# Designs tried in a protein design run: designed miniproteins, single chains. Part 60

Each design is a single chain, and the fold is of that chain. pLDDT is the mean over its residues in the fold that is shown.

## One batch from the design tools (miniprotein)

Design m2081
Fold by ESMFold2-Fast:
Structure m2081 (fold): chain A 76 residues (1-76)
Amino acid sequence: SRREQVAELARRFLAGELDVAEAVERLDELVPGVLESFGERAYRLSRGNLARLLAEVARQFGLDDLAEELLRLSAE
């Protein structure tokens, strides 16, 4: 399901398996228009800013534990 794909993306990003560019590409495939909806540009996204965006997406899919981990990463 898309929820499981979002959870996998979040876990791989948290594990450092994906850089920002790879994570952005996968997120846009899973949730088209998400970057535009949050007013973000891929080239302006730091790892922390992407973590914050991904946390919001995770929360929308009911992945609250992953959202909390992503918000902790965003504080770096």
Scores: mean pLDDT 78

Design m2082
Fold by ESMFold2-Fast:
Structure m2082 (fold): chain A 122 residues (1-122)
Amino acid sequence: SMEEKNNRLAVLYMLLSIGYLNAYYLTKDEKYLELAKEYFQKALDLGNTIAVETVQRILDNPEKVAELIRKLKLFTAEEMRELAEELRKLGEDEAAEKALEVADVLEKNEEKLKKLKEEIGQ
């Protein structure tokens, strides 16, 4: 149904926003923070309730990303590619391409991300 599609899309947009926060943490490039804000708002507009408080806190206080990212899912590049395929299945081609761009950033920063995952037990 359209409602089930929108509920699923809300979750996928939130996961993409979190993926962009992973990219922001790794690169400190503010473009990823702005993209995280965009997909966070799209997720909220569709009724997402998952991870809202933690994501909002990072977006309002980006200097706290190193502290707060530990409360969010840390993605592998392969998990972001799976997110892209799920978005594509819903006809969200632009968001799917964005997820693949995040996958590329995570792959290029794999050692730094792996170290953080080991430190927090993920």
Scores: mean pLDDT 88

Design m2083
Fold by ESMFold2-Fast:
Structure m2083 (fold): chain A 56 residues (1-56)
Amino acid sequence: TRSGIRTLDDVIDRGRQIYRDFVSQGDTVSAQRSQRAIDAVQRQRDRLRRQYTQQQ
């Protein structure tokens, strides 16, 4: 549902903020870990959006 997609968008936004903090601190390992987590959540959001549009 739209509610689930919005929750994932919020998680992505938070993840991007955490990523920026790690980059600012020079912690490339934690930054890469955060980027992978963001990518996973983005894939989940995209899957939910696809399912929502495919209901025909």
Scores: mean pLDDT 76

Design m2084
Fold by ESMFold2-Fast:
Structure m2084 (fold): chain A 95 residues (1-95)
Amino acid sequence: MSPDEIVQRSALLLNESQTKSDEETEKILEEILEDAKKLDNDSQILLLGQAAVTAGEKNLDDILDRIIRELEKIRSKESGGTKKVLDALIETLKS
């Protein structure tokens, strides 16, 4: 699957997750976590950020922690404005 196809599929699945059970949503988020690793950093940040919001809204703490750890790994490689945005995102997600 191409990077563009991963982004499109993941966005569709996240939108559909609003009508899904918590168990189905967790499976969607696990697929997004694995697929995000195939993307560039900017696309990973966008996709993982959206996935983390969905996990937080549904109180899926285990998968949310895993998403936050992936964002922290990306943050460790970034500097300047991108790092500052990631710092703010991660702090919000931990609140």
Scores: mean pLDDT 79

Design m2085
Fold by ESMFold2-Fast:
Structure m2085 (fold): chain A 90 residues (1-90)
Amino acid sequence: MEALKYLMEAGVYVVAAAVLRWLLRHSTLSPAERKAILQQILDLYKKALEYAQKALELAKKNKDEQLVKQAEAEIKALEEEIKEVEEELK
């Protein structure tokens, strides 16, 4: 149960980051505003990654194979999103 709570917490940060990502693509923003929002997106994805990693550790400890697979998939997706945002911040 606790591992699922961490995975759900990660999901909340992912949704928040996705909303900001959508706003970046559909809003007229200055370069400074765009960089500030990208930094917020990066911080949200990093927070999501921390929770997903906690979920994975606890799922492994509890031998919950389904939750391990779910957490590993989320971690991989988050690592890809973080890399994309870091490239945009260069």
Scores: mean pLDDT 86

Design m2086
Fold by ESMFold2-Fast:
Structure m2086 (fold): chain A 59 residues (1-59)
Amino acid sequence: SDEETLKKGAEFAGTSVEAAREYIALFQQKQAQGKSLTEEEVEAIAPEMLEAMRKAEAA
């Protein structure tokens, strides 16, 4: 379910469910166009997400 995916994404990124929903919507839109999200776009939506991604790479 979309709601379970949102909750899991928000928890992983340390952000709100609302920010996670915006991120997923933008990600799906970019994916449909064959584009990827830039670090600047991620930082604009949820700077905590960018930090979470960096922590995941360092683990």
Scores: mean pLDDT 70

Design m2087
Fold by ESMFold2-Fast:
Structure m2087 (fold): chain A 68 residues (1-68)
Amino acid sequence: MIEQKVAELEELIRLVEASTDGSEEQRQLMIDYLRRARDLVAAATSPEQLQAALAQAEQALRDALRGR
């Protein structure tokens, strides 16, 4: 379960890194978000921890977009 989600996030990171779409800043922001989400998901040992990890990643993304 968690291993599959980590693999999906790693694939998305590779696709974003290989993409030429969007700006360098947009790609970097997406890569940073996906890496944080991957690390938090990999560290989760329960569905509750996974939900908390995703909420923290979403908050970090919002702070990055707002605090520019």
Scores: mean pLDDT 71

Design m2088
Fold by ESMFold2-Fast:
Structure m2088 (fold): chain A 90 residues (1-90)
Amino acid sequence: MSEEQREMLELAARASLLAAKATIALKTDASVEELRELLEEIERAREEAEEALKKATDPEVKAELQGLIEQLRRLGEEIRKKIAEKEAEE
């Protein structure tokens, strides 16, 4: 396995964990503070994936990283929407 492939797989594992955390938080009606902390974790993972994409040379790794970035972006949008909904209910 190449270094690029390993880094991509580690980012994919983190994205899966963040998606699971988001599902739990949304279903358990997590606080705005908990949702903001989760959003920060999602944004950090997205930034790391974007940096990995800039360094990647393997076309397959680039494609997978682009997919991960889009997944993390969508996940962040869902969390931001939930934060906005909860703040509007105050």
Scores: mean pLDDT 85

Design m2089
Fold by ESMFold2-Fast:
Structure m2089 (fold): chain A 62 residues (1-62)
Amino acid sequence: MEEKKKEAIEKAKKNAQWIYNHAPEDKRYERAKLSAAVTLMPVFTAEEALKEGEKIAEEVLK
């Protein structure tokens, strides 16, 4: 289970980074967060995926 979660997080980070680089500045955070959350949903609950997606979007913005 931990391995699947780590793989999903890495995939979510890659997707969020792509969205961040291509989205308009005013929507980068929102779109990166949603993209990450959607990538995580098969392995996390919806609530957990949204929280982890938010964290990933914050890391990408740094």
Scores: mean pLDDT 76

Design m2090
Fold by ESMFold2-Fast:
Structure m2090 (fold): chain A 66 residues (1-66)
Amino acid sequence: SAEAEAILAETRARGAALVAAASPEKKPEVQALLDRTVAGVRALADDPEAARAAGDRGIAEMEALN
């Protein structure tokens, strides 16, 4: 759905910014969390509410690492 695609695009953009802002030592861990979060959002493409929640949770976890 267009909503699920928008959630995925937003999650990728926010996550990429957090990877870029991470220290070199933390980049691999933040990138791995982004990859896991993106996969989770994609798996929930038929449930936009759950996809949004999964994306937001992943972003919050990445922010906590930075």
Scores: mean pLDDT 86

Design m2091
Fold by ESMFold2-Fast:
Structure m2091 (fold): chain A 69 residues (1-69)
Amino acid sequence: AEELARARQELREAYEKGDMPALIEAGVRVARLLGASDEEIDTLKRLLQNPELAPVVAESLIAAAERAL
């Protein structure tokens, strides 16, 4: 629970700051803590590297983490 809460906060902060490297790192961490497979993580990294998709993906991960907490 603590690890997921911290990762979710890191993702939110990176998203608010527009820090794309930090957003990708925190997003991957949230997804792994939610049980994502390596294949799902590879897909997620690709989506987060797209600046048009990154906000939507980040918001979805934040919402998923909040539901799991």
Scores: mean pLDDT 82

Design m2092
Fold by ESMFold2-Fast:
Structure m2092 (fold): chain A 70 residues (1-70)
Amino acid sequence: MRPPRITDIRVEPLSDDRVRITLTLEGDFSPEEARELGREIAREGGYRPVRIEVEQRGDRATVTILAERE
C-alpha cells in the first residue's frame, strides 16, 4: 500500500481569519484518510478546519478545506 501523495497545494485567503486550502492527492487512500490529511495540514498552518470536502475519483482526490484562524 502506497501512502497518498500531495501533488498540489493551493492556499487562498478569504478574509483576515479564513483561508481555503485545496489539496490534490494521488495514491492508495480512503476518503477518510484524505480528510484526516487535510485536517492535519490546516492545523500545521495554525488554522482550525471548519469544513472539509473530498471529491474522489479512483486513486485521485481533491480536498477542499475551509479553515479559520484561532
Scores: mean pLDDT 78

Design m2093
Fold by ESMFold2-Fast:
Structure m2093 (fold): chain A 86 residues (1-86)
Amino acid sequence: DPYEQSKRLFEESLSSTDFEKAYELSLLGLKYFNESESTMSTKQRIDLLSLLKRAFEHVASLSTDDRTKGVFLVSAAVASVLIKKL
């Protein structure tokens, strides 16, 4: 189930203290999020977007590269806007 895979991957990203692992897990989580979009309930979408936001903010916090920090923080901000519209 892409929804469950996305959720697990974002949770694993949040649990990682290693930048590379957190980064790769967060992007794989996003892939499964996109695959689950057509089948998710509104509640599942809000829950997963909230988890995506937290995972992306976490990856940004682990990054030493300002560009990577910026990209992940902007993506997290977009997730916040999407939650508000649901």
Scores: mean pLDDT 86

Design m2094
Fold by ESMFold2-Fast:
Structure m2094 (fold): chain A 88 residues (1-88)
Amino acid sequence: GEASAQYILQRGQQIADLLLVDDDALHQQAVAIAQDLLAIGQRTMPPQYLVYFQNALALAQQSFTQSDRAALAQQVLAEFQKVADALL
């Protein structure tokens, strides 16, 4: 439903905002949020949507080695948009 889609998009934006800052502690928080969302997805979503949560987690983990933080943030948002679209 719309409320679930809005929740996913809000959490995706939170991850993206953390990844835009050059701060390893904030990147660790982004990874933790992505891990929590994957765990929620595993309990609540059909298995075919888990790939989007897994992709978002992998992108957040890449923040420690990838210098293009804006590209990572946009890719995370795109993955959660696919989840949100599936909930509408």
Scores: mean pLDDT 87

Design m2095
Fold by ESMFold2-Fast:
Structure m2095 (fold): chain A 66 residues (1-66)
Amino acid sequence: MLTPYHLALARQAGSEKVIALAEEALGDAPAPQGPAVPDWNDIYALAKKYNDEKGIAVAEPHVVPD
């Protein structure tokens, strides 16, 4: 699940697309199930699925480096 803290970080990064995707996912409803491990990787995956290069570029430096 995404947390409002991660949304705040996305907003600070300034990627409107990533913010919109994260806000939409969080707005749907806080998933009451599943191990909540919210991190930039989740936001990055959403941006990649939406094919938003700008969002991917913003989230990439914040995801856990390999």
Scores: mean pLDDT 59

Design m2096
Fold by ESMFold2-Fast:
Structure m2096 (fold): chain A 85 residues (1-85)
Amino acid sequence: SEVEELVKLLKKMVERIFKVSPTEEEAIEEIIELFEALIEQLKSLGDKKSLEAVAIVAEELAEKYKEKNPEAAERFKKLAEEAKK
């Protein structure tokens, strides 16, 4: 589906940020800033499919960090909720 292709694209962007960032903490901050900007832009465009893809990736990142970085997990969870509004 189009949503699945958008999820793959977004995951590639996330992976690249992790690879080029000096620390995992800096990568997490960059991803959060990217997702906040994307959610705002996509809402203004009414792009529901891309918002759904952002929500899926944010939820997966929240699950990934729930034990090793609960603060980051909560921030990703809030981004997923915001993308669904």
Scores: mean pLDDT 88

Design m2097
Fold by ESMFold2-Fast:
Structure m2097 (fold): chain A 97 residues (1-97)
Amino acid sequence: MRTYGGDLVNGKITVSEVKPMKPGEKQKVKVKIENATLVGDREVEIPDFEAETEATAIGKDDYYRVGAEFEAPGRRYYVGLVIKNGKVVDARGVVEE
């Protein structure tokens, strides 16, 4: 499999409501990604998808990571998000094909 990564640009990323957590605590969440593009060494359109996944608190003040995976024919998409104070502050992806 070829693997390439980059930043998620454009599009809309929605994470379901997260209750306040202490660092290291985990909570189940839903992630929805729409009209996103992965930009790195190449540009790749990310399919619209929803995933149930897990948020892990990495700091105080609603600071947490969320990872999501989506599988399509011939491709697997991994998305890593960093959220602080209800905002996506970092969004990265990896595609395997």
Scores: mean pLDDT 81

Design m2098
Fold by ESMFold2-Fast:
Structure m2098 (fold): chain A 62 residues (1-62)
Amino acid sequence: MEKLEKQVKESAELAAEIAHKLHEIGREFNEELGLPTQPVSSTEVSEEVIEELKKRVLEALA
């Protein structure tokens, strides 16, 4: 019985593809906003920016 294992593998592959797309969208979005692409823990992101990024991600995934 490998049905559950197959679903888990498919979910993992989909999650990896989604994560990759999220990374690409995030980088493009950050460049458009002029945000540094380097890891910055002290950077505060407004909810408006987060919502816009989420919409962009949803459109790319849909």
Scores: mean pLDDT 61

Design m2099
Fold by ESMFold2-Fast:
Structure m2099 (fold): chain A 78 residues (1-78)
Amino acid sequence: DAARLAERVASAERLIATAQENLDKLQKSYDEAEKLARETGNPVLEEKAKELKEQRDTYQLMVDNLESAAAADRAALA
């Protein structure tokens, strides 16, 4: 059922858009913390940047998985 598959793709794309916005915010937080750590040499800021990087990397995997699932559904519609 193409209509059911199309709705599933639309729902996945909305979820991916929201997840991508959250990932972009997390990436900016990491970039800022990493910059401050480099400028100051402060080990507390270096640790914070490391934590944010790990969170970003974990979130990126989730987004990638959502994209892969949506890509399969999009291919089935074509």
Scores: mean pLDDT 83

Design m2100
Fold by ESMFold2-Fast:
Structure m2100 (fold): chain A 85 residues (1-85)
Amino acid sequence: MPSVAEMLRELLAAYEEARRRGLPEEVIREGLLHGVDLIVQHGIAQNRLEEALEALRELRRRLSDDPEVVAYIEEKMEELEELME
């Protein structure tokens, strides 16, 4: 099974490739949001919440130029933090 770190690496590689190929911004954004959801779901399922939070922090840092993606990541980070009570 892929680790959260492997999922993050694959998502970032796919993002770089999509931008390099000139895919539409909306298609790239949809892929990013889906990738975020997969990281969150995997982190919850595997009880790796801290690893999922670190992955989301890295994504937020690298994707800081897209405010819609940043807002979505921050919402998912809050959901993970609530589960870490």
Scores: mean pLDDT 84

Design m2101
Fold by ESMFold2-Fast:
Structure m2101 (fold): chain A 93 residues (1-93)
Amino acid sequence: KVKEIAERIKKLGDEVEKNRDLPASEIANKLGEIVTLGSEAFDLGPEGLRAAVEALRKVLEQLEKVGAHPDAIENARKFVEEAERRYREALAA
């Protein structure tokens, strides 16, 4: 279950990174999918949390590159920060 969720999160992040021509709306949809999967992964330990951090960073970077609405960029940034915080806590446990 953990590996399956982590793989799906990684795939979504890779799709955002590789598809430079994705419109901001599609990137925001993928952010929503990653967040939904990542909420499960946050309770599943360091491997799932690392996958969420990597995918969310790719989403944030791509939203910035396509000039997405500032609110969308800020929302993505908050998810990156929360995922990074949880990952650090999991590593320190």
Scores: mean pLDDT 76

Design m2102
Fold by ESMFold2-Fast:
Structure m2102 (fold): chain A 59 residues (1-59)
Amino acid sequence: ANWVPFDPSLPLEKLLLQVRVDVIGGKELEEDKSYLDQDSNAPVSLENIEEANKFLLPK
């Protein structure tokens, strides 16, 4: 779907947030889900995806 909260490029940036909070202890994972739904209304650009990749990819 085009603007469904499950886009291939969109979940990449949001997945970073989930992984980040999950590493912390998973306590914010539920809160991140709520934020993800909120953020789905925000435009996700390639720059946002690259920022997510910075944490996803170990450098």
Scores: mean pLDDT 47

Design m2103
Fold by ESMFold2-Fast:
Structure m2103 (fold): chain A 81 residues (1-81)
Amino acid sequence: MKVSVTVRKVAKKLVDLSEEKGTNEIKVDFSELAKELGISQSSVSRALKELEERGVIKVDRKTKIVTILDYEKLKEIAEGK
C-alpha cells in the first residue's frame, strides 16, 4: 500500500501518544500537531481522514478525540508498510 509521508508521520505520532498515555483514546490539538510535524492543519485533517477511511482510527470532530481501532495496522502505516 502506498502511503504518503504525511500520513505516516501522523500515524507514528498517534502510536507514540497512545504508548505514552497507555490509552487508545487520544485528544489531539490539530494546530499543535501540525506545528510539531511541520505541516498544515489541513494536511493533518486529511491524514486523519485517510486513516479513518482505512478503518484504523475514528475521529470525533466535536471532542477532537482520536480512537485507535486497529493498533497493529496503524503501526504498519507508521512504518511505511
Scores: mean pLDDT 81

Design m2104
Fold by ESMFold2-Fast:
Structure m2104 (fold): chain A 65 residues (1-65)
Amino acid sequence: YSPETQAALDKYAEVLMEENPELSLEEAKEKILELIRKGRENDDLEAIQEYNDLVLKVLEREKKE
């Protein structure tokens, strides 16, 4: 992955882990990639929405930094 993509994935994984403390960093990253894959392959609108919600949470946190 590009450095920008890797950094974004790490930020999303950190937010996901705060909501799901049982997840490891690798598991959180895998779940995010799975949401993207489900949206692309299965037209899973719920997976797309869950991913978008996660992106919005990261953007809201970045506005405070």
Scores: mean pLDDT 74

Design m2105
Fold by ESMFold2-Fast:
Structure m2105 (fold): chain A 111 residues (1-111)
Amino acid sequence: SALAAAIEKISAAPVSERELLERALEEAERLLKAKSPEEMLEILAESLLERAREAGMSEEELEALRRELERRVAENKKQLEKLDEEEVFEEIKKKLEEEIKLLKEKLKELE
């Protein structure tokens, strides 16, 4: 699948520990600002497309990836609408806050 190809290409890209931590922090902070689980899915899809572009995927490969991600996000949103679990969303946000704190501490220690 286009998604599998993107993951392989992103994983093969040489990235420093600092860059990995900075990217993880940026993604976690974006997710924490989401107002719904549906918005979190959109943020994750956008983040993956940005990383795939940086990893050197062609415009044709990125178009295929975008279409697959749009389909997957739409399918997942339909499943989330059936659950209406506010408690799960709040739990995810608490875990993101903890992860952000740990990532900031690790970045500070790299100095």
Scores: mean pLDDT 78

Design m2106
Fold by ESMFold2-Fast:
Structure m2106 (fold): chain A 98 residues (1-98)
Amino acid sequence: MMEAQLALARELADLFDQAATALRAGDVDEGLRLVQQAGQLVIQSSQQVAQLTGRQDTLDGTQQSVQGLIDMVRTDPQAAADALAAGAAALRAAVAAA
């Protein structure tokens, strides 16, 4: 199970880095597409965890976080890019520590 979590973390970090790069280049549409792709993966993973554990709170929190990030991409793409880059760095550090 840890290997699947590490693989997901690596994929999310790559998507976050790509989204941050697109947003910093002024390509808000591409940044939004990448954030939506990452959000869909996280929501699907959280749905599987909720089904296995019977806990809905993690899924609800994940959906709110994804929507907040999408809203930030539209209203403040620079802040969204900074948040995505920080998130990618944190995910990569967690993978390296595991």
Scores: mean pLDDT 78

Design m2107
Fold by ESMFold2-Fast:
Structure m2107 (fold): chain A 62 residues (1-62)
Amino acid sequence: EIEKLKREARAQELAARNSEELAKSLAEKSPGSQDKVETLRQAARFNRELAEELRKKAEELE
């Protein structure tokens, strides 16, 4: 289970990076999709925090 948590943390980091890139692209290309870009930005931030928390949780569980 610890291994799974670490794997998910890494996936979250990748998702965060992807979301940030998509948000930037969408904001410039489609100003009408402001809601989407905002959601992506928030998701990226959340994913980053989650990744860190997941790592700590994995260590705690051992």
Scores: mean pLDDT 78

Design m2108
Fold by ESMFold2-Fast:
Parts: structure tokens; C-alpha cells; sequence
Structure m2108 (fold): chain A 112 residues (1-112)
């Protein structure tokens, strides 16, 4: 495994754990969603030049699907925060645009 892939998996797992923690702590979900969105922006910026960025995006999409199944309101809150983080980074890094658009589409389908 490359160093970038290892880093992407570690970050993806951390983001997933945070998303699931929000479903277990709904009273803190807004604070957690803001922290997760900031962490996601930082991770995507760090990995923008690497195909490993898709590992982080795929883990986040999967975590949002699980969150919506456990708590639809919190899943929607986290999903909307993640979509905004994706849009912010795609505006700064056009090379991520295609991957971001695919990720947003998957999240929007989950949130229906």
C-alpha cells in the first residue's frame, strides 16, 4: 500500500467513526458535522494530487448511508455538510471536480 493510500484509509476511518458518533450523540450533531466538514476539507486538499482521494470520498459516502439508516435526520445533516465541503474543495481544486460531482450525486441519492 502506498503512503498516500495508507493515509487516506486512516483519514477515511476517522471520518466514518465521527459520522457514526454523531448518530449516537444527536444533541452534538451540529458541532460534530462542522468539525467533520472541516476535517474532510483538509483531507481532500492534502490528497488532491493523488488517486487515493477516492478512498476518503468512498468511505465518507458509505458512512453517510449507514448514518441515514440509523438516524435519518442526523444522516441528512451530515450529508448536507459533506456536500458543502465537497463543493468548497472542488472550487479550489478543479482536478477533483469529477470525483466530487460523483460523490455529491451518491449522497443526494442516499438522502432521498
Amino acid sequence: MSEAERRAREVGEGLRDGILYATENPERAKEISQALANALRDALRELAGSPAVRIVMDEVVKAIEEAKKKNPEIGKLIGESVIQAFRDVAAEHPELREAVEEGIKKIEEILK
Scores: mean pLDDT 86

Design m2109
Fold by ESMFold2-Fast:
Structure m2109 (fold): chain A 79 residues (1-79)
Amino acid sequence: SADAEAAVRATQGASDFAIEMAKKDPKKGKEKLKELEKQTKEAVEELNKQGPEFSKAAEKMQKAVDEAKAEVEAILKKE
């Protein structure tokens, strides 16, 4: 659905923003990533309740956040 695709795009954008913030300010980037993880968990649970047709959108959102977490953790290790 349009709403599910919009949620995926918003999560991808927020993930990119968290990575960019971590490069400039690792502490703020980590805080933004934690906010994003919480928001994405809630959104994924809500999408999964709506039915199996939303599973792909939920998977894309989770993947974007997991990839952002890995990148932010790599940035933090270099500081």
Scores: mean pLDDT 83

Design m2110
Fold by ESMFold2-Fast:
Structure m2110 (fold): chain A 85 residues (1-85)
Amino acid sequence: DRAAARERARRIYDTILSKLNEAKRELGPSTPLVEAVKRTAEYLLANDPDPEVREIAQRLLEAIEKGPKELLKEMSDFFRRLAAA
């Protein structure tokens, strides 16, 4: 069901954005985006009960290791995929 798949994707997206915004508030406005993303991904990988969310968190951590360009690409691809259905 396309509608059910879209609702699930939206919930995953909202969960990740909510935690990213919390990390940004905790770390402060001068903190690089990569640090906020890393903290968010580490938290979700350790604590989120949804295996799909944990898979996305692991990909973000792997992208961070590869560098800022790969992280930006991974985030862009994620947002694009959610918009494309």
Scores: mean pLDDT 73

Design m2111
Fold by ESMFold2-Fast:
Structure m2111 (fold): chain A 76 residues (1-76)
Amino acid sequence: LSVPELVARVLRAAAVLHERGISSTDLINSLKPTEEELRAKGVPEEEITDYRFRYLVAVARALETGRSVEEELAAL
């Protein structure tokens, strides 16, 4: 997935979450492992950012499709 395509999907996901009354910022900040824990283990910043964005898209899709977040995340 190209960076522009990922960004476009994230923006659409944020709009869907907002319509459902869900803060995308709060959702991302609740992710485990935390950003700090991933950095402590030597995970690259680009990989941390990519995972967080894909998670946001997966949650929005799960809300729309009724499938689990894990299924939607695996499809990305």
Scores: mean pLDDT 74

Design m2112
Fold by ESMFold2-Fast:
Structure m2112 (fold): chain A 99 residues (1-99)
Amino acid sequence: SMKEMTAGVAEVVAAMGRVFAKRGNYEEAAELFKRAAELYLEAGDRASAARALLEAGNAYLKAGNYEEAIALYQRAIELDPSLEAEAQANIAKAKALAA
């Protein structure tokens, strides 16, 4: 189906995000994870979209983009409340580093 194809493209984009993150290219990694989340949402996969937003937030946190990281963590929790504990710990870390 078109949704399955879109989810497959999202998986490839997320994998590219992980490669960029491993290389220390955190802002580019965050943009790739954000794009993967958009594609997962288009495919109707809210859980994978939420995980991609969490990974985007983690990449922005490592880049020092704390406000962007917090916004992405909050969006990830909205899509998948099961991520709340992990996302909230990273929100607290971002707030501490931004101070």
Scores: mean pLDDT 91

Design m2113
Fold by ESMFold2-Fast:
Structure m2113 (fold): chain A 84 residues (1-84)
Amino acid sequence: MVAEAEAWVRELLSRLPPELRAQVAAALVRAANALLAGDEEAAEALIREAADALVAAGALTPAEAERFREAVLLLLRASAELQA
């Protein structure tokens, strides 16, 4: 569910250090712009970049990073649908 994914991602981001939160948010904005441009491959790469940063910081396990990637893709596709 989009609402459940949004709530989980929001809670996760609120727990991150400001620097890491800014890095992840910037990557997700770039991913959203890539989806709006029709470049789904670039969007997936940028989301992976954000997930990898979270794993490197110890905020997520590799398995949780995969779920994060799925949740973010769902949220960004929903957002792109509203803008398209």
Scores: mean pLDDT 78

Design m2114
Fold by ESMFold2-Fast:
Structure m2114 (fold): chain A 65 residues (1-65)
Amino acid sequence: MVPVSKLRFVLGGDPEGVVKAREAIYNYVKEKGLKTVDEVYSVFDELQKIAESYGTVLLSVSVID
């Protein structure tokens, strides 16, 4: 019922770009059904490209249960 807060992304860059990049990354992760850090790291290059498209950098990923 609370569908997605299990992953935390730390992004660096412009605040507006960070908000948009984070939303796009969450949508990507949700669409792919990714739930763990290992699964997210398997597509890290794609997530980094999403972050970079908004002028940001993906610094780290963690799981919040």
Scores: mean pLDDT 73

Design m2115
Fold by ESMFold2-Fast:
Structure m2115 (fold): chain A 96 residues (1-96)
Amino acid sequence: DAERRLAEAERLLKGSVERAKKMIDEGAPVSKLANLGVATALQVLAITGSPEAARAVIRGFGKATEYYKQGKKDEAIKTLEEAARRALEIVRRHLA
């Protein structure tokens, strides 16, 4: 069911962004944020069958990780939120 897969992907992406925000706030190692991005992308691919959505997650977390390395925490968080919205839109089109 496309509706079930969309809801599952939305919950996953929302949860991953919230975990990433906590990692950034707590000063977690860059590797933890990067690993969360990879894990999230693999789960999005498994749930939705969309390589495009998985790639959007990878690119978004990669860019957020670079901002985080620079101490640009607000830009990192904004980038993660934008990446999650983009991935969800791709999932909606893929499952339509």
Scores: mean pLDDT 90

